Designed miniproteins, single chains, continued (3). Designs and how they scored, part 10

Each design is a single chain, and the fold is of that chain. pLDDT is the mean over its residues in the fold that is shown.

## One batch from the design tools (miniprotein)

Design m8316
Fold by ESMFold2-Fast:
Structure m8316 (fold): chain A 80 residues (1-80)
Amino acid sequence: SDDQLLAEIEAGFAALDVDKDGVISADELIALYESLGITSPEEIEGLRAFHKRVDKNGDGVVSFEEFKAYVLEQIKKINE
């Protein structure tokens, strides 16, 4: 349901927003993955590329609105 999808998007954003400032930086995303033992240069580069793709306005951070829009676009693409 849309309510469940929104809750999952909010939970995902909250998990990525490590410092709880309401935005996700590339450094926060990398720090999260490093804490999970993912430290390969190729995986870190992939995370930077992913963050850049989601960051639609190019300000170096991903807002909840940008994250939500990206997730909804990916789900729409899968369901079409």
Scores: mean pLDDT 70

Design m8317
Fold by ESMFold2-Fast:
Formats: C-alpha cells, sequence, structure tokens
Structure m8317 (fold): chain A 76 residues (1-76)
C-alpha cells in the first residue's frame, strides 16, 4: 500500500520545510504527491514533486498556520 504522511502547520514555514520533514518522518522517496489544504483555500492544492530540484522550488511557497500538508508516494 502507499505510505501517506500528514502534518498540520503550527508555525509559519515553507512548503519545502514541511515536505522535507514529512519525507524524513515517513521514510518516503521521490517522486511524491503533495496536497495542501487550509480553511482559507477554496480547494486543495496538489503538486507532483519528481526530483530534488522540484522540491527546492517549494522554498518560495509559504504556508500559514492551520495548513495541512499530506505527502504520498507518487504512482509510477
Amino acid sequence: GRKVVSKTITRPTTLYEAVKELLKEGNLKLPVDVTVTHPSLPAPRSFLIENEEELEKLKDVELPVGATVTVREARP
């Protein structure tokens, strides 16, 4: 079965830091599907992260407190 890890953000951070922490916690490898939900978002945001270069692009994506980040192994 697919491993799925999730975390609710309790302090302002970047999507990069949140995903990197979840990858370590779940012992997940790229590629991964990342889903972000927040009460202020009209719909969940989804990102396919195929490699470390794409992961580093998430350093520019800020996450507010209350955002929930879910990371799962991507389908091959």
Scores: mean pLDDT 79

Design m8318
Fold by ESMFold2-Fast:
Structure m8318 (fold): chain A 81 residues (1-81)
Amino acid sequence: GPPDPEAVARRRELAERLRPVHTPEERGAIAALLEAGASLEQAVAATPRLIEEAREIAEKEIDKVNEEDVRRRFREIAEEV
């Protein structure tokens, strides 16, 4: 039944391992990917790429970036991982 106890235990273990190494920006990116429907493993794997793309967007295209485009891009990255 939902949720799978093994998946929950694995998620808690991964979250505990990530806790001391993640910056506020990385935690924000992980939360956004989880909200977009990614698994915790996918979100963690995609985070370096997402942080880099967010930084590039902030530098180059901040005036052209809307929230819907950012959410769509997060979903794209999550699906690619």
Scores: mean pLDDT 58

Design m8319
Fold by ESMFold2-Fast:
Structure m8319 (fold): chain A 86 residues (1-86)
Amino acid sequence: MEVRVRSVMEHNGKVVVVLEIRTPPEKAEEVARAGRDAALATPGTLGASASKVSPDTVLLGIVAEDLEAGRAAARAAEEAAREASK
């Protein structure tokens, strides 16, 4: 499994982080759910959504109050995704 920060954007005092997660196809749905739920459980996260864009690739979008919250949510999502991929 591989997790990459695809983009980090600051817009009107909010931070949007997009993670690209490459996973075994059979685990893509579990990885998407785990990553989204971990991001949403992170303090300072305003929203998160996950989309399976190919059989082995999930894009996770995170909207956070600030860059520190966005980084914390991204780390939590990556850790949860790694566990779900095992």
Scores: mean pLDDT 85

Design m8320
Fold by ESMFold2-Fast:
Structure m8320 (fold): chain A 60 residues (1-60)
Amino acid sequence: RVLTLDEVIEALLQVARGLLSHITDPAELRAGLADVLRKFGPALSAAEAERAIDEVLAAL
């Protein structure tokens, strides 16, 4: 099924919490989230990917 942007953000938040157990550098965390988004699927536009990362980092 096609995930909504909100569903992507929620899933990415769970991943980000896992990454925080290994990553303490903010730039490295952002890079890790970007890599996870590439694996979520090519259906995300660059603007949608940027928004998802920004919302996850704001919620963290």
Scores: mean pLDDT 74

Design m8321
Fold by ESMFold2-Fast:
Structure m8321 (fold): chain A 76 residues (1-76)
Amino acid sequence: SMEEKVARLEPLAIRAGLAVASVEGDTVTLVRVIDGEPDREALEELGRKAKELGLRIRFADNVPEATRRAFERGYA
C-alpha cells in the first residue's frame, strides 16, 4: 500500500534532513526541516529507495537545488 511505502521512505527522508509534507497518488512531497548543507550520501540513498518503491518525488519550495541534484543521482 502507499502507507507502507511512505513508512519505508520516511526514515531515509528524515536522515537526509527532509520530511514528508503530503502524499497524492504515487507522488510524495518532501519539505526541508533542517538548515545546512545536504548530506549527499543520505540523499542518494533516499533516491534509490524512492525508485525501488516506485514513488514519484516532488520537492517543496524550501528544498535547495543541491538537495534535488543529490537525490536524482540515486533516483536515476
Scores: mean pLDDT 85

Design m8322
Fold by ESMFold2-Fast:
Structure m8322 (fold): chain A 80 residues (1-80)
Amino acid sequence: TAADAAARADQSTVLRIARRAMDRHADRMPKDPVLEVLTRAGVTAIAVEVYNEGKANGWSLEEMEERTDARVAQYLDQFA
């Protein structure tokens, strides 16, 4: 269905945004395996929030990526 296609596209976009943010902050990821898994989950949650907010406000994908990167940087500062 059109709804199924839209949901799949949304998931793909969110995962791409999350991956790019994680790549940009790879040097800041925790070395502990448990903390790394939790941190990746946190980054994905941020990407979901930014994507939903961006869709509601008509942001470009570039704006969503920039805002995700900024929020991920703030999130990682909690571990410093």
Scores: mean pLDDT 82

Design m8323
Fold by ESMFold2-Fast:
Structure m8323 (fold): chain A 117 residues (1-117)
Amino acid sequence: SMKEEIEKVVEEIYELVKKASKADPAEQHKILAEIRTLVFKLAEKLGFSPVASFLIAEAVVEAIKKAVETGKYKESFEKAKDSILSIAKMFNASEETIKALEYFFDMLIKKAEELEK
């Protein structure tokens, strides 16, 4: 199901974020590129155009980068959710696509609480 696919991508991102928090700058850059690819592919599967998928992926990567630098994962991901839902609405995403994207961020924010423990 789409829900199970979203949960799998969130878990993959969570593991990559944990690795990035302990990595040197060169390895962090590589991990962020892997996360960008995961988010881009998920956005395309949710029905976004390549341009919208790119903007969504860049916004998520910037949020993760700030979270790793500041340790404020939950705040960073909540701000990213608001920004990315605005992008989705700008590109006339369906209600089902918006709900799937909201579920992705709600799962990611829940994982952020685990990263701050």
Scores: mean pLDDT 87

Design m8324
Fold by ESMFold2-Fast:
Structure m8324 (fold): chain A 70 residues (1-70)
Amino acid sequence: DKEKVEETKKYMEEVLEKGKKLSKEELKKLAMETRDKVLEIYNTLSKENQEELKKLADEFEDEVTELLES
């Protein structure tokens, strides 16, 4: 439901904040673990909430890419 989407958004935001202090190798590992978790949650959601979570996941991937390229 929408609550799961909001909790997952906060979780991804916390992962990004932690990622800023990590090595690139550690960030890659954390990002992989986060993707697995997000995919599990995604599969439990309604179509509308899946679309919302996909947008948040795409934003997360962009931020991870920026951190890895810095």
Scores: mean pLDDT 84

Design m8325
Fold by ESMFold2-Fast:
Structure m8325 (fold): chain A 82 residues (1-82)
Amino acid sequence: MEELIERLQKLIDEAETLLERAKANPNAPDSLIAQAEMLRGRAETLLRAVKEGRITPEQAERDIAVLESELARLKAKLDELE
């Protein structure tokens, strides 16, 4: 459980970093800013669910893997704009 909390906190931190990058880049479309905001919100919601025991560890691991994949794709798109 602690491992899942640490992974989610890292994803929230990464989403915040990508959001700041998107806002700072004049070539970034509004859709990338919206995507970063959405992914941060989803990670925060999942972190709360994990801390409150409202989700199984197995389901949380699957949802975290999806978020990691989506954040990696967003990062790649932002890297291409720089």
Scores: mean pLDDT 84

Design m8326
Fold by ESMFold2-Fast:
Structure m8326 (fold): chain A 74 residues (1-74)
Amino acid sequence: MEEEYRRLLEEVMPLLSPEEQELVRKLEEEKGLRIALAYAHNVLARKGHPQAEELGRLVTLEELREAARLAEEL
């Protein structure tokens, strides 16, 4: 499960800006892999990327809300 989350995060990382990639890494270190995935989902969904749907299936609504809240603070 964790390996699948890691693989998907690495696959979508090149679709993010350098600033977004740095924030993903920071969130993973501070809050864990699932919150980093939720943040990546939120970013890709705003950009209209189809990969957002795959990430969204792996995270809960609560994790998506937490990632959005943390992004507003950073």
Scores: mean pLDDT 78

Design m8327
Fold by ESMFold2-Fast:
Structure m8327 (fold): chain A 96 residues (1-96)
Amino acid sequence: IGRLVGEAMRKFEELAELLDEIAKRVPEAKELAEKALGHASLALASDFETAMEHLEKALEYIEKIKEYDPELGEKAREALEEMRRYLEEAGRLVES
């Protein structure tokens, strides 16, 4: 579990850097980037079911960001999906 949470935190850091770059390049997407980051952060602090809901919300904001910056938005989506994968695996271990 600790290793999987550590990997999820690394992906969160990658996501945070990508969202910060998006906010600097596309000021119109800044609020969307802040909301996506907020939900991803809450996922790390939540139980499994609530974490999955927060990751779903973060993905919705990232899909909107892709309309402004498709390249950075796609990289952010990939980082979020990797983060989700690690948290899902950690959740399965807890629920077993």
Scores: mean pLDDT 82

Design m8328
Fold by ESMFold2-Fast:
Structure m8328 (fold): chain A 99 residues (1-99)
Amino acid sequence: VSECESITKAITELSSVKDEDLDRKCKADRIILKAAYAEKNIYKPSRKFKTSADILFRLQAEKKLIPKVSCSRELVCDAITLLKRIARANNCPVPNVSC
């Protein structure tokens, strides 16, 4: 499976989550949601994520620096925005989906 396939799938899955399913989805996709939270609230612009592998590596290395994040529609939208940016940076197809 290519990185592009994984990113595109994650974007479409996040965009389809209903409000009643937010808590369940956040439990399943904690890594991507934590990455979006960290990029928006903790990391300086110079530390933006470049690849999905970069997300996994940094979150594993910095577990103690990233607090527990509460699930919200805004956080899901931030995660979709992050994944779309990574997709564009890696010349991957970007799904035309909204929050």
Scores: mean pLDDT 68

Design m8329
Fold by ESMFold2-Fast:
Structure m8329 (fold): chain A 69 residues (1-69)
Amino acid sequence: MSLSGKEIAEVLLEYMKKNGLKSLDREQIIEVLKEAGLSEVTARAAAHDLLKAFGEVLREEDLKKFLEL
């Protein structure tokens, strides 16, 4: 992966905050990471890993907790 897990979580949290979103699904995670400069294949792999850890959707609380670890 070209971004660390912390960098990925930070990018996703900033996008949620800027767009007033409470959660991100798989397609939203992929799109945000592609905008951050990841390839589609890499963005899809990262989305898979995140959703495996946190469930079907990512919440703002999940990302904040991840950044504090």
Scores: mean pLDDT 77

Design m8330
Fold by ESMFold2-Fast:
Structure m8330 (fold): chain A 72 residues (1-72)
Amino acid sequence: MMEEQKEKFEKTLEGLREAKAEGSALTDESMEKAAGAVVAASLLIEGKEPDKELVSDEQLELAKRSIEGAEA
C-alpha cells in the first residue's frame, strides 16, 4: 500500500501547487508538509495507517489534530 499512499501524496502536492495563488509565500517545504498531513488525515479517516516513510510523526500529529477540528 506504500505505492497507493505515494500516489495520494503526489496528487495532493500537485493540487496544492495548482491552488497556489500568484505571489504566494508557500515554499516547497511548506507544501510537502501540508500534503503529507492531508494524506495522513485522509488515510486515518479511511481506517488505514499512514506509511512512516511517506509522512513524519509531526505530520501525523497535525493530521490527527486537523480531524479533531483544529485549524490547519
Scores: mean pLDDT 68

Design m8331
Fold by ESMFold2-Fast:
Structure m8331 (fold): chain A 95 residues (1-95)
Amino acid sequence: LEKEAEEAVEETIKLLEEVGRKFPEVKGTAERAVETTKKAMEQFEDPAQRALYAAGSALQVSMALREAGPEYLPAAKKLSEQAGKNLDLATKLRK
């Protein structure tokens, strides 16, 4: 479970970096989200806390994509799904 949470956070960082490279409109937001998630990994040893920060970062960029235009909706949905996965894992780790 801890391994799955760590992998989900790493996948989230990868997705955020990819989105920032592909979509100039959200590049700044994506770069800040990556930095926030990486700082959480350095600051917190708790895998649930790391997953919660990754989820928040993914949701922030997902919202920015939705505001940028309907053409970004597939990428926004993928980030929302990744955020959901991180939230589920964080919940299971804290049970």
Scores: mean pLDDT 82

Design m8332
Fold by ESMFold2-Fast:
Structure m8332 (fold): chain A 60 residues (1-60)
Amino acid sequence: MDIFTDLLKLYRDGIAKGLSDEEMKEAIRNLLKEKYGITEELSDVELDSILNYIKTVLGI
């Protein structure tokens, strides 16, 4: 499964659970670290960009 598919699934699952944008950003950080080995510290700006990209792709 690619990063984009995992991010879209994460966002949908998070919305179904009632996660806030702050909780979603933390979930995105954890996914990238645990599954993809991205251990560098992602800034809030970078996480906001990822979250906004997901929202745009899903039309939300």
Scores: mean pLDDT 78

Design m8333
Fold by ESMFold2-Fast:
Structure m8333 (fold): chain A 68 residues (1-68)
Amino acid sequence: MKEKEELEKKARELYQKALDIASKEGVTDISKLSDEQKELLAEAVYYMGQAFGNPEKGKELAEKIKKE
């Protein structure tokens, strides 16, 4: 299960970065995030889906974040 451990680590790192950005910017709406912040959040959600056994849902949510 090496792949799962690596995905969980990457998901945690990206998720923490996304939370730090959202918290510091005082953003309450994803549509107000910069393109770079949206990409980071989308990547975090994508890898969380992979790590927690729901890759299709992670991909779907990542695409929605990028479209906002």
Scores: mean pLDDT 69

Design m8334
Fold by ESMFold2-Fast:
Structure m8334 (fold): chain A 65 residues (1-65)
Amino acid sequence: MSPQQQLDQGQQLVQQAIQYAQQGDLRRASQLLRQASTLLRDVDPQQSDSALSSSDTLDSLADLQ
């Protein structure tokens, strides 16, 4: 996979995670953000770190439901 394809796929996963979070599916949103973080790690480390942090927050919120 090219770096551009990794960036595009990572961004798609972030957008899907936002949609799931808006629907209240925090656990699924968290899982998608972890996948996005893995794809973005080598091409956009800042976005990767943000996705991982958001994933951890959503997992914590899901455990409170």
Scores: mean pLDDT 81

Design m8335
Fold by ESMFold2-Fast:
Structure m8335 (fold): chain A 99 residues (1-99)
Amino acid sequence: KKVKLSRFELERAILYILYEKMKTKDKISLDEIINWLEKNFGVSKEEALEVIDRLINETKGIKKEIDENGNIYVSLTDEGKKFFEKSYEQLKEWLEKKL
């Protein structure tokens, strides 16, 4: 289902997918997040990048890493994970209604 997300809803979707993917991986490629947002919500790469950059700079619950080949990865900080775990079920239910 293609549903247009508000900026606030997009921020929540990004936090959710990071938490979900980090159950099996220590860090998530930026491209994986962008592709998931485009596939499920029709979010452009430019819009996704703007919101992710804001989350990294404003929340401190997300970190960005660049490998030696220039690949960009994002992950939740330990503080971000601990905080997010308390709201995960509510955010999951919200996203299931949008998908």
Scores: mean pLDDT 75

Design m8336
Fold by ESMFold2-Fast:
Structure m8336 (fold): chain A 65 residues (1-65)
Amino acid sequence: MLSEEEKKEAERLAREAAERNVLPSELRERLRKEGKSEEFIEYTVKLLLEIETDEGIRLIEEAVS
């Protein structure tokens, strides 16, 4: 399992990626290039997808209201 330090880093990276509109695939390649573990990469990408899903739902609500 990831350490608390790794989880905090993953949350920061996912949030930063979301703000910059980084694609999940691009984030995966970036983290692999930086030598991050597959477990860390998968966790970080999952967080990004959760953020993007929340934003997507909000955008749909605004568009159909």
Scores: mean pLDDT 75

Design m8337
Fold by ESMFold2-Fast:
Structure m8337 (fold): chain A 105 residues (1-105)
Amino acid sequence: SEVLEKAEKIVEKLGGDKKKIEELVKKYKDEFSKLDGYSLYEKFAPSLSYEELIKKINEIIKTGSVDNLSEEEKQSIASFIYGLAEGFPEQSKELIDELYEKLNS
């Protein structure tokens, strides 16, 4: 999937632990049909508030930079973005394309 390939590169730019993210995907893969975006957030990025998660994603889009993020924030964002790409590729395509462009420009 093109969306997944872009999400993988976003994870790399964030310094996210791909193995931990793949373990989360494996754990919740059978539940993706029962999840919405908020339920995905709760399972993949529970250490951040949803408001803070979305705010930080928007800051990355605006600045093209991840330098002001903590390692925990980077991991949470990476996990959420990868989860969106796996579970909701059509709905997340625009967000992932924009993040990919900003981080690789």
Scores: mean pLDDT 81

Design m8338
Fold by ESMFold2-Fast:
Structure m8338 (fold): chain A 100 residues (1-100)
Amino acid sequence: MPSPEEQLEAVVEEALRRMTELAEQGDFEGAREEARRALSRIRELVAEMVAAGTPAERVRALVERATARLIDLAREHGMEELAEEVERFRDNMLAIIDAL
């Protein structure tokens, strides 16, 4: 099985690809659903990384990079409410990681 870090990268890459395809088709609700599935999977993978003993600073950096990419794509396609939802998710996840 790929590592949780490799799985996180794959999840983000697939989400960005699917969100772009859906947004280009005018399916903004589908793009939002894809983003939400990615956020749920990111939460699961963060828990797996923490359980595996991945350093908190590494987990933080991975979450910051993953969410930044999703925020940028959401804004590029005019999905500002989704960008704000991802920013809130990021802030909540970073607060949890910082409490470890």
Scores: mean pLDDT 88

Design m8339
Fold by ESMFold2-Fast:
Structure m8339 (fold): chain A 114 residues (1-114)
Amino acid sequence: MTVEEIKKKLKESLEKHKETASEEAIKIAKAFIGDKNEEDQKEAYIELLLALEAARLRRQGASDEEIEKAIAELREEYKKLSVEELREKLDELTGDPSASLLERWLALVEEGRA
């Protein structure tokens, strides 16, 4: 899927789930569909990185309490990083194209989980 198709799907998902999406999911989607606010971009990258790690831990059979603790620790680490460093971490953690990460996040939004 192309970046343009992902942006289109994120816009459609935002409109569809506007009433049920979390504040964090809305911020993430806005950052990817053209919000240029540096603070919103940084927060969006942090939440994407945390969502990816939470999904990884769930696949490994971690409890919700273990995930919450790990995410809290990682959030404090990621707050210390620049937007550029957070972007580089996203690229590293995907191993695959960024489209894969955005597709996974979109699936979580459709389920009302992110």
Scores: mean pLDDT 62

Design m8340
Fold by ESMFold2-Fast:
Structure m8340 (fold): chain A 84 residues (1-84)
Amino acid sequence: MFELPVPGVAVVEFKRPLTDEEKEEYGEIATKSLVTIEFEGTTLTARGPLGAVETFARALADHPDVERITVWSEDGSLPPVTLT
């Protein structure tokens, strides 16, 4: 059987709440990266294939308003890793 991608999660913690424009920009990047994102206060949670989630999270790591990024696999094969 062709294998399903390992499911991954990334939690991006920002130093401040995001604007609606920033949420739209990250939404577009997420769609192109094959990840689903949700915003809550200063937190962005990304879910999708682990490789796609890691790529998306790394792209955000260089943003000046990012406080911390944590990535893990939902199956536990990758324990939580901090990227910033």
Scores: mean pLDDT 78

Design m8341
Fold by ESMFold2-Fast:
Structure m8341 (fold): chain A 75 residues (1-75)
Amino acid sequence: GEEEAKKLYEEAQELDRKAFEAFANGLTEAAKLLREASMLYYQAAIKYHAGDFEEAERLKKKAEELKEKAEKIMK
Protein backbone atom coordinates (compact mmCIF):
# COMPACT_ATOMS: atom_id res chain seq x y z
CA GLY A 1 0.00 0.00 0.00
CA GLU A 2 0.91 3.68 -0.04
CA GLU A 3 1.97 3.61 3.64
CA GLU A 4 4.48 0.79 2.94
CA ALA A 5 5.86 2.66 -0.11
CA LYS A 6 6.28 5.78 2.05
CA LYS A 7 8.29 3.87 4.67
CA LEU A 8 10.58 2.42 1.98
CA TYR A 9 11.09 5.91 0.54
CA GLU A 10 11.97 7.29 4.01
CA GLU A 11 14.48 4.44 4.52
CA ALA A 12 16.04 5.27 1.14
CA GLN A 13 16.41 8.96 2.11
CA GLU A 14 18.03 8.05 5.46
CA LEU A 15 20.50 5.64 3.82
CA ASP A 16 21.41 8.22 1.17
CA ARG A 17 22.25 10.71 3.94
CA LYS A 18 24.30 8.06 5.81
CA ALA A 19 26.14 7.22 2.57
CA PHE A 20 27.16 10.89 2.19
CA GLU A 21 28.39 10.98 5.81
CA ALA A 22 30.33 7.71 5.38
CA PHE A 23 31.96 9.07 2.20
CA ALA A 24 32.89 12.35 3.97
CA ASN A 25 34.61 10.25 6.67
CA GLY A 26 36.66 8.25 4.13
CA LEU A 27 34.55 5.07 4.39
CA THR A 28 34.29 4.75 0.61
CA GLU A 29 33.24 1.08 0.36
CA ALA A 30 30.56 1.44 3.06
CA ALA A 31 29.31 4.63 1.35
CA LYS A 32 28.97 2.80 -2.00
CA LEU A 33 26.99 -0.04 -0.37
CA LEU A 34 24.70 2.40 1.50
CA ARG A 35 24.11 4.38 -1.71
CA GLU A 36 23.23 1.19 -3.63
CA ALA A 37 20.90 0.07 -0.81
CA SER A 38 19.22 3.51 -0.87
CA MET A 39 18.61 3.22 -4.64
CA LEU A 40 17.12 -0.27 -4.21
CA TYR A 41 14.75 0.97 -1.46
CA TYR A 42 13.63 3.76 -3.87
CA GLN A 43 12.96 1.14 -6.56
CA ALA A 44 11.09 -1.06 -4.04
CA ALA A 45 8.89 1.92 -3.04
CA ILE A 46 8.05 2.56 -6.72
CA LYS A 47 7.16 -1.12 -7.23
CA TYR A 48 4.93 -1.24 -4.10
CA HIS A 49 3.14 1.92 -5.29
CA ALA A 50 2.67 0.32 -8.75
CA GLY A 51 1.29 -2.91 -7.20
CA ASP A 52 4.28 -5.07 -8.22
CA PHE A 53 4.55 -6.61 -4.76
CA GLU A 54 6.81 -9.57 -5.71
CA GLU A 55 9.45 -7.34 -7.35
CA ALA A 56 9.19 -4.85 -4.45
CA GLU A 57 10.00 -7.62 -1.92
CA ARG A 58 12.94 -8.85 -4.04
CA LEU A 59 14.41 -5.32 -4.21
CA LYS A 60 13.79 -4.73 -0.48
CA LYS A 61 15.60 -7.98 0.42
CA LYS A 62 18.61 -7.04 -1.73
CA ALA A 63 18.67 -3.55 -0.17
CA GLU A 64 18.61 -5.06 3.35
CA GLU A 65 21.53 -7.38 2.49
CA LEU A 66 23.63 -4.44 1.22
CA LYS A 67 22.72 -2.33 4.27
CA GLU A 68 23.85 -5.15 6.61
CA LYS A 69 27.11 -5.56 4.65
CA ALA A 70 27.83 -1.82 4.96
CA GLU A 71 27.09 -1.88 8.71
CA LYS A 72 29.51 -4.81 9.23
CA ILE A 73 32.28 -2.90 7.41
CA MET A 74 31.65 0.22 9.57
CA LYS A 75 31.86 -1.71 12.88
Scores: mean pLDDT 85

Design m8342
Fold by ESMFold2-Fast:
Structure m8342 (fold): chain A 108 residues (1-108)
Amino acid sequence: SAEIQRLVAEGDALGAEVRAQLTPEQQAEIDADRDAYIAQLEKLLPKSWSDAEKRAAATQILNTEYGLEFNARIFAKMASLAKERVSPEVMKKAIEAAKLYLEAQRLS
């Protein structure tokens, strides 16, 4: 629905702002978690598909209802990492991003 897509887009925008405030090591840790989840999704896809097709499909799944809980968990982790080094405003943005994904999941 248009409402789910709006909530996801708002969450993505806030998530990008939070990510920009993380250290390179923290960004690499978040990227590794995301890549590991994408790799697990790729294992569920048909073996006859090319690696590029599997990667594209797995990445697309993260933008659907199936990815909403994972994205909320990633933003909660970013908030935890940010807590020691960034302003309360950045923490608030990470929490709001997680809430937007959970609300999108509720409406799904």
Scores: mean pLDDT 73

Design m8343
Fold by ESMFold2-Fast:
Structure m8343 (fold): chain A 81 residues (1-81)
Amino acid sequence: SMTPEQLLAFLEQMLKQMKAEIEEAIARKDLEEVRRMLEGLDKFLELLRELKAQHPEHAAQLEAMIAEVEALKAKMEAFLA
């Protein structure tokens, strides 16, 4: 099983990949894919909030990831408007 540090590193890599995929979908003007990815991002945000509650020692890093996810959501919502 992963340590909290290994899990955090994995989640940062996953967020980086999701950000690239979201930016590519927006560039292609793929409204359906952006809507689908927005749903996935909500689930990811829920996971990050849960991990922050369980691992207060990593709260600063998790808050930074939460802020990045919320910024991505705002960008996607603006694109879908």
Scores: mean pLDDT 86

Design m8344
Fold by ESMFold2-Fast:
Structure m8344 (fold): chain A 90 residues (1-90)
Amino acid sequence: KPKKLTEEEIRELAREFLDKVRNMTQEEFDKLFQELAEKYPVFAAAFLRFMQRHGLTYEQLKALSDEERDRLVDELTREALEIQKKYVPE
C-alpha cells in the first residue's frame, strides 16, 4: 500500500517541490519527478492531475509569484488528499 501522509506532510512536500522547481533545469525537474513518483506515488499522481487541470508548463511553474505559489500549494494539497482517499481507503 502507498504510504499515507498527513495534510501537513503533503503541504510540506508541495511547498518544497514547488520551491525546488524554481532553480531546476527541465532535466533536473524530470529526474526529481521520477523519484517523487517512485517514493510518493499518491503525491505524484496528484501533481500530474493538478498540472493537467491548470494547464501549467515547466516555465510557468518557474515564473510563479509567491502569492500564486501559496495558492497552488493549497490546491495541490487538496488534490493529493482526495487521491489518497481513493488509493488508501479507510
Scores: mean pLDDT 74

Design m8345
Fold by ESMFold2-Fast:
Structure m8345 (fold): chain A 61 residues (1-61)
Amino acid sequence: MGTGVAEVDGHRIEVTAEGETLTVTVDGRSGAEGVEAIRALGPRGRAAALEAHRQAAAAAV
């Protein structure tokens, strides 16, 4: 299991990679709420989510 974390505008974005499954949370909220929070943060939120995903993928075996 691999986990990546990035912060943007005081919000914490965490991505967990487990096989083919990716879980994204923003300030502990996942699913539709997490996706909407990333959209609300705009390009900065997207960049932070991509960085967290990269870290999670690198940590996953």
Scores: mean pLDDT 75

Design m8346
Fold by ESMFold2-Fast:
Structure m8346 (fold): chain A 78 residues (1-78)
Amino acid sequence: MSVEELAEKLYEELLKILTSKTLSLNEKQRRIVELVEKASETEKGLKAAEKALEKIRKEYPQFEPFLAPAERVLKEKK
């Protein structure tokens, strides 16, 4: 799977979490962190996660507070 294919898969997973009507803010942040940590176990997954989070921030800037904990995880992996 290419970085682009992984990024699209992660983007879909992130949107699914972010648009959930049943998850609290804390649950959304936790699930996003778990998803990003799992993806970033490989260099290819780390690049895909960065692209997915950037795409969400660009298209849905209102979701930035939900992404902040996951952004910190990515920053620590560099």
Scores: mean pLDDT 81

Design m8347
Fold by ESMFold2-Fast:
Structure m8347 (fold): chain A 65 residues (1-65)
Amino acid sequence: STAVERRAQILDLLRAAPGALSAQAVAERLGVSPSTALRDLRELERQGRVVRQVLGDVAVYRLAP
């Protein structure tokens, strides 16, 4: 699938999730590498569609309100 399709799937995952997800969790759910998921999450954050939060040493992501 294209990066555009994968980013749409990430938004759907975040919408269905009960809380914020790490890049690792997103990667596991989509069957992609953590680096691929992190790249897509950073792009979605740049677009204002997701918000990044740092909890200790882990970055987690959720849908923008």
Scores: mean pLDDT 85

Design m8348
Fold by ESMFold2-Fast:
Structure m8348 (fold): chain A 83 residues (1-83)
Amino acid sequence: SEVEELIEKYYERARESVERARELIRAGGSPRDVVIELASAGVSAIGLATLAVMEGSELALEKTREINARVGEAERLLQQAMA
């Protein structure tokens, strides 16, 4: 469906931002750059959560939860790297 295509686009953007954040952490990049990528993923997750509520989409809800979990993992890795 058109809604499913929109969900996939938000998910793809969020996933790409999380992946960039993880690569920055592995490369010893700036914590500020990591936070910018994680914030971008968070904004895309808000879009997915909105679609989940408006459309009653379990797919959007599942993808929102997945992205939030991945962001939380990357945040923990960043905190470890800064200690």
Scores: mean pLDDT 86

Design m8349
Fold by ESMFold2-Fast:
Structure m8349 (fold): chain A 70 residues (1-70)
Amino acid sequence: MEEIEKLKEEFLADVDEYLRRGLLTPEQAAELRAGIEKIYEEAKKSGDVEGFKRKALTLFLKARIEEILS
């Protein structure tokens, strides 16, 4: 459980860093945070740490692709 909580904190910190660097809009950052929180709650109930990592990385990838293609 400590590991998944630490991963959530790290992903949320990455969102803040990407926003600071201009790699995400404030709206994209808010959506990404909400998505991370949702998958964190699901993973906390299931214990699926690897699924949490994959889903969070997929959210980051989608947000960055949308930024590049816009």
Scores: mean pLDDT 77

Design m8350
Fold by ESMFold2-Fast:
Structure m8350 (fold): chain A 72 residues (1-72)
Amino acid sequence: AALEVAVAEARRALEAGDLAAAVRSVQQALKIDPTSAEAAELAREALRRAEEDPSTSEGVRKAARDAVERAE
C-alpha cells in the first residue's frame, strides 16, 4: 500500500511537471522497496527531465541522481 501510494504520487508529480515532488516520492518508494522496478524507472525518468530542463534547481538534479544510484 505505502509503495503503491509513493509510486502513484511520483507519476502524478511527473505529469504535473513538479520534479521536486516527483523525486521526493521516488526516494520514498525506494526506501520502502529498493528493488522496485517501477520506482527505478520513475527515478530515471525524473533525472532525464531534470537534466533536460535548465530551470530545474541543482538540488533537485542531485536528489534525482541519488535516487537513480539507489535504484541501480
Scores: mean pLDDT 80

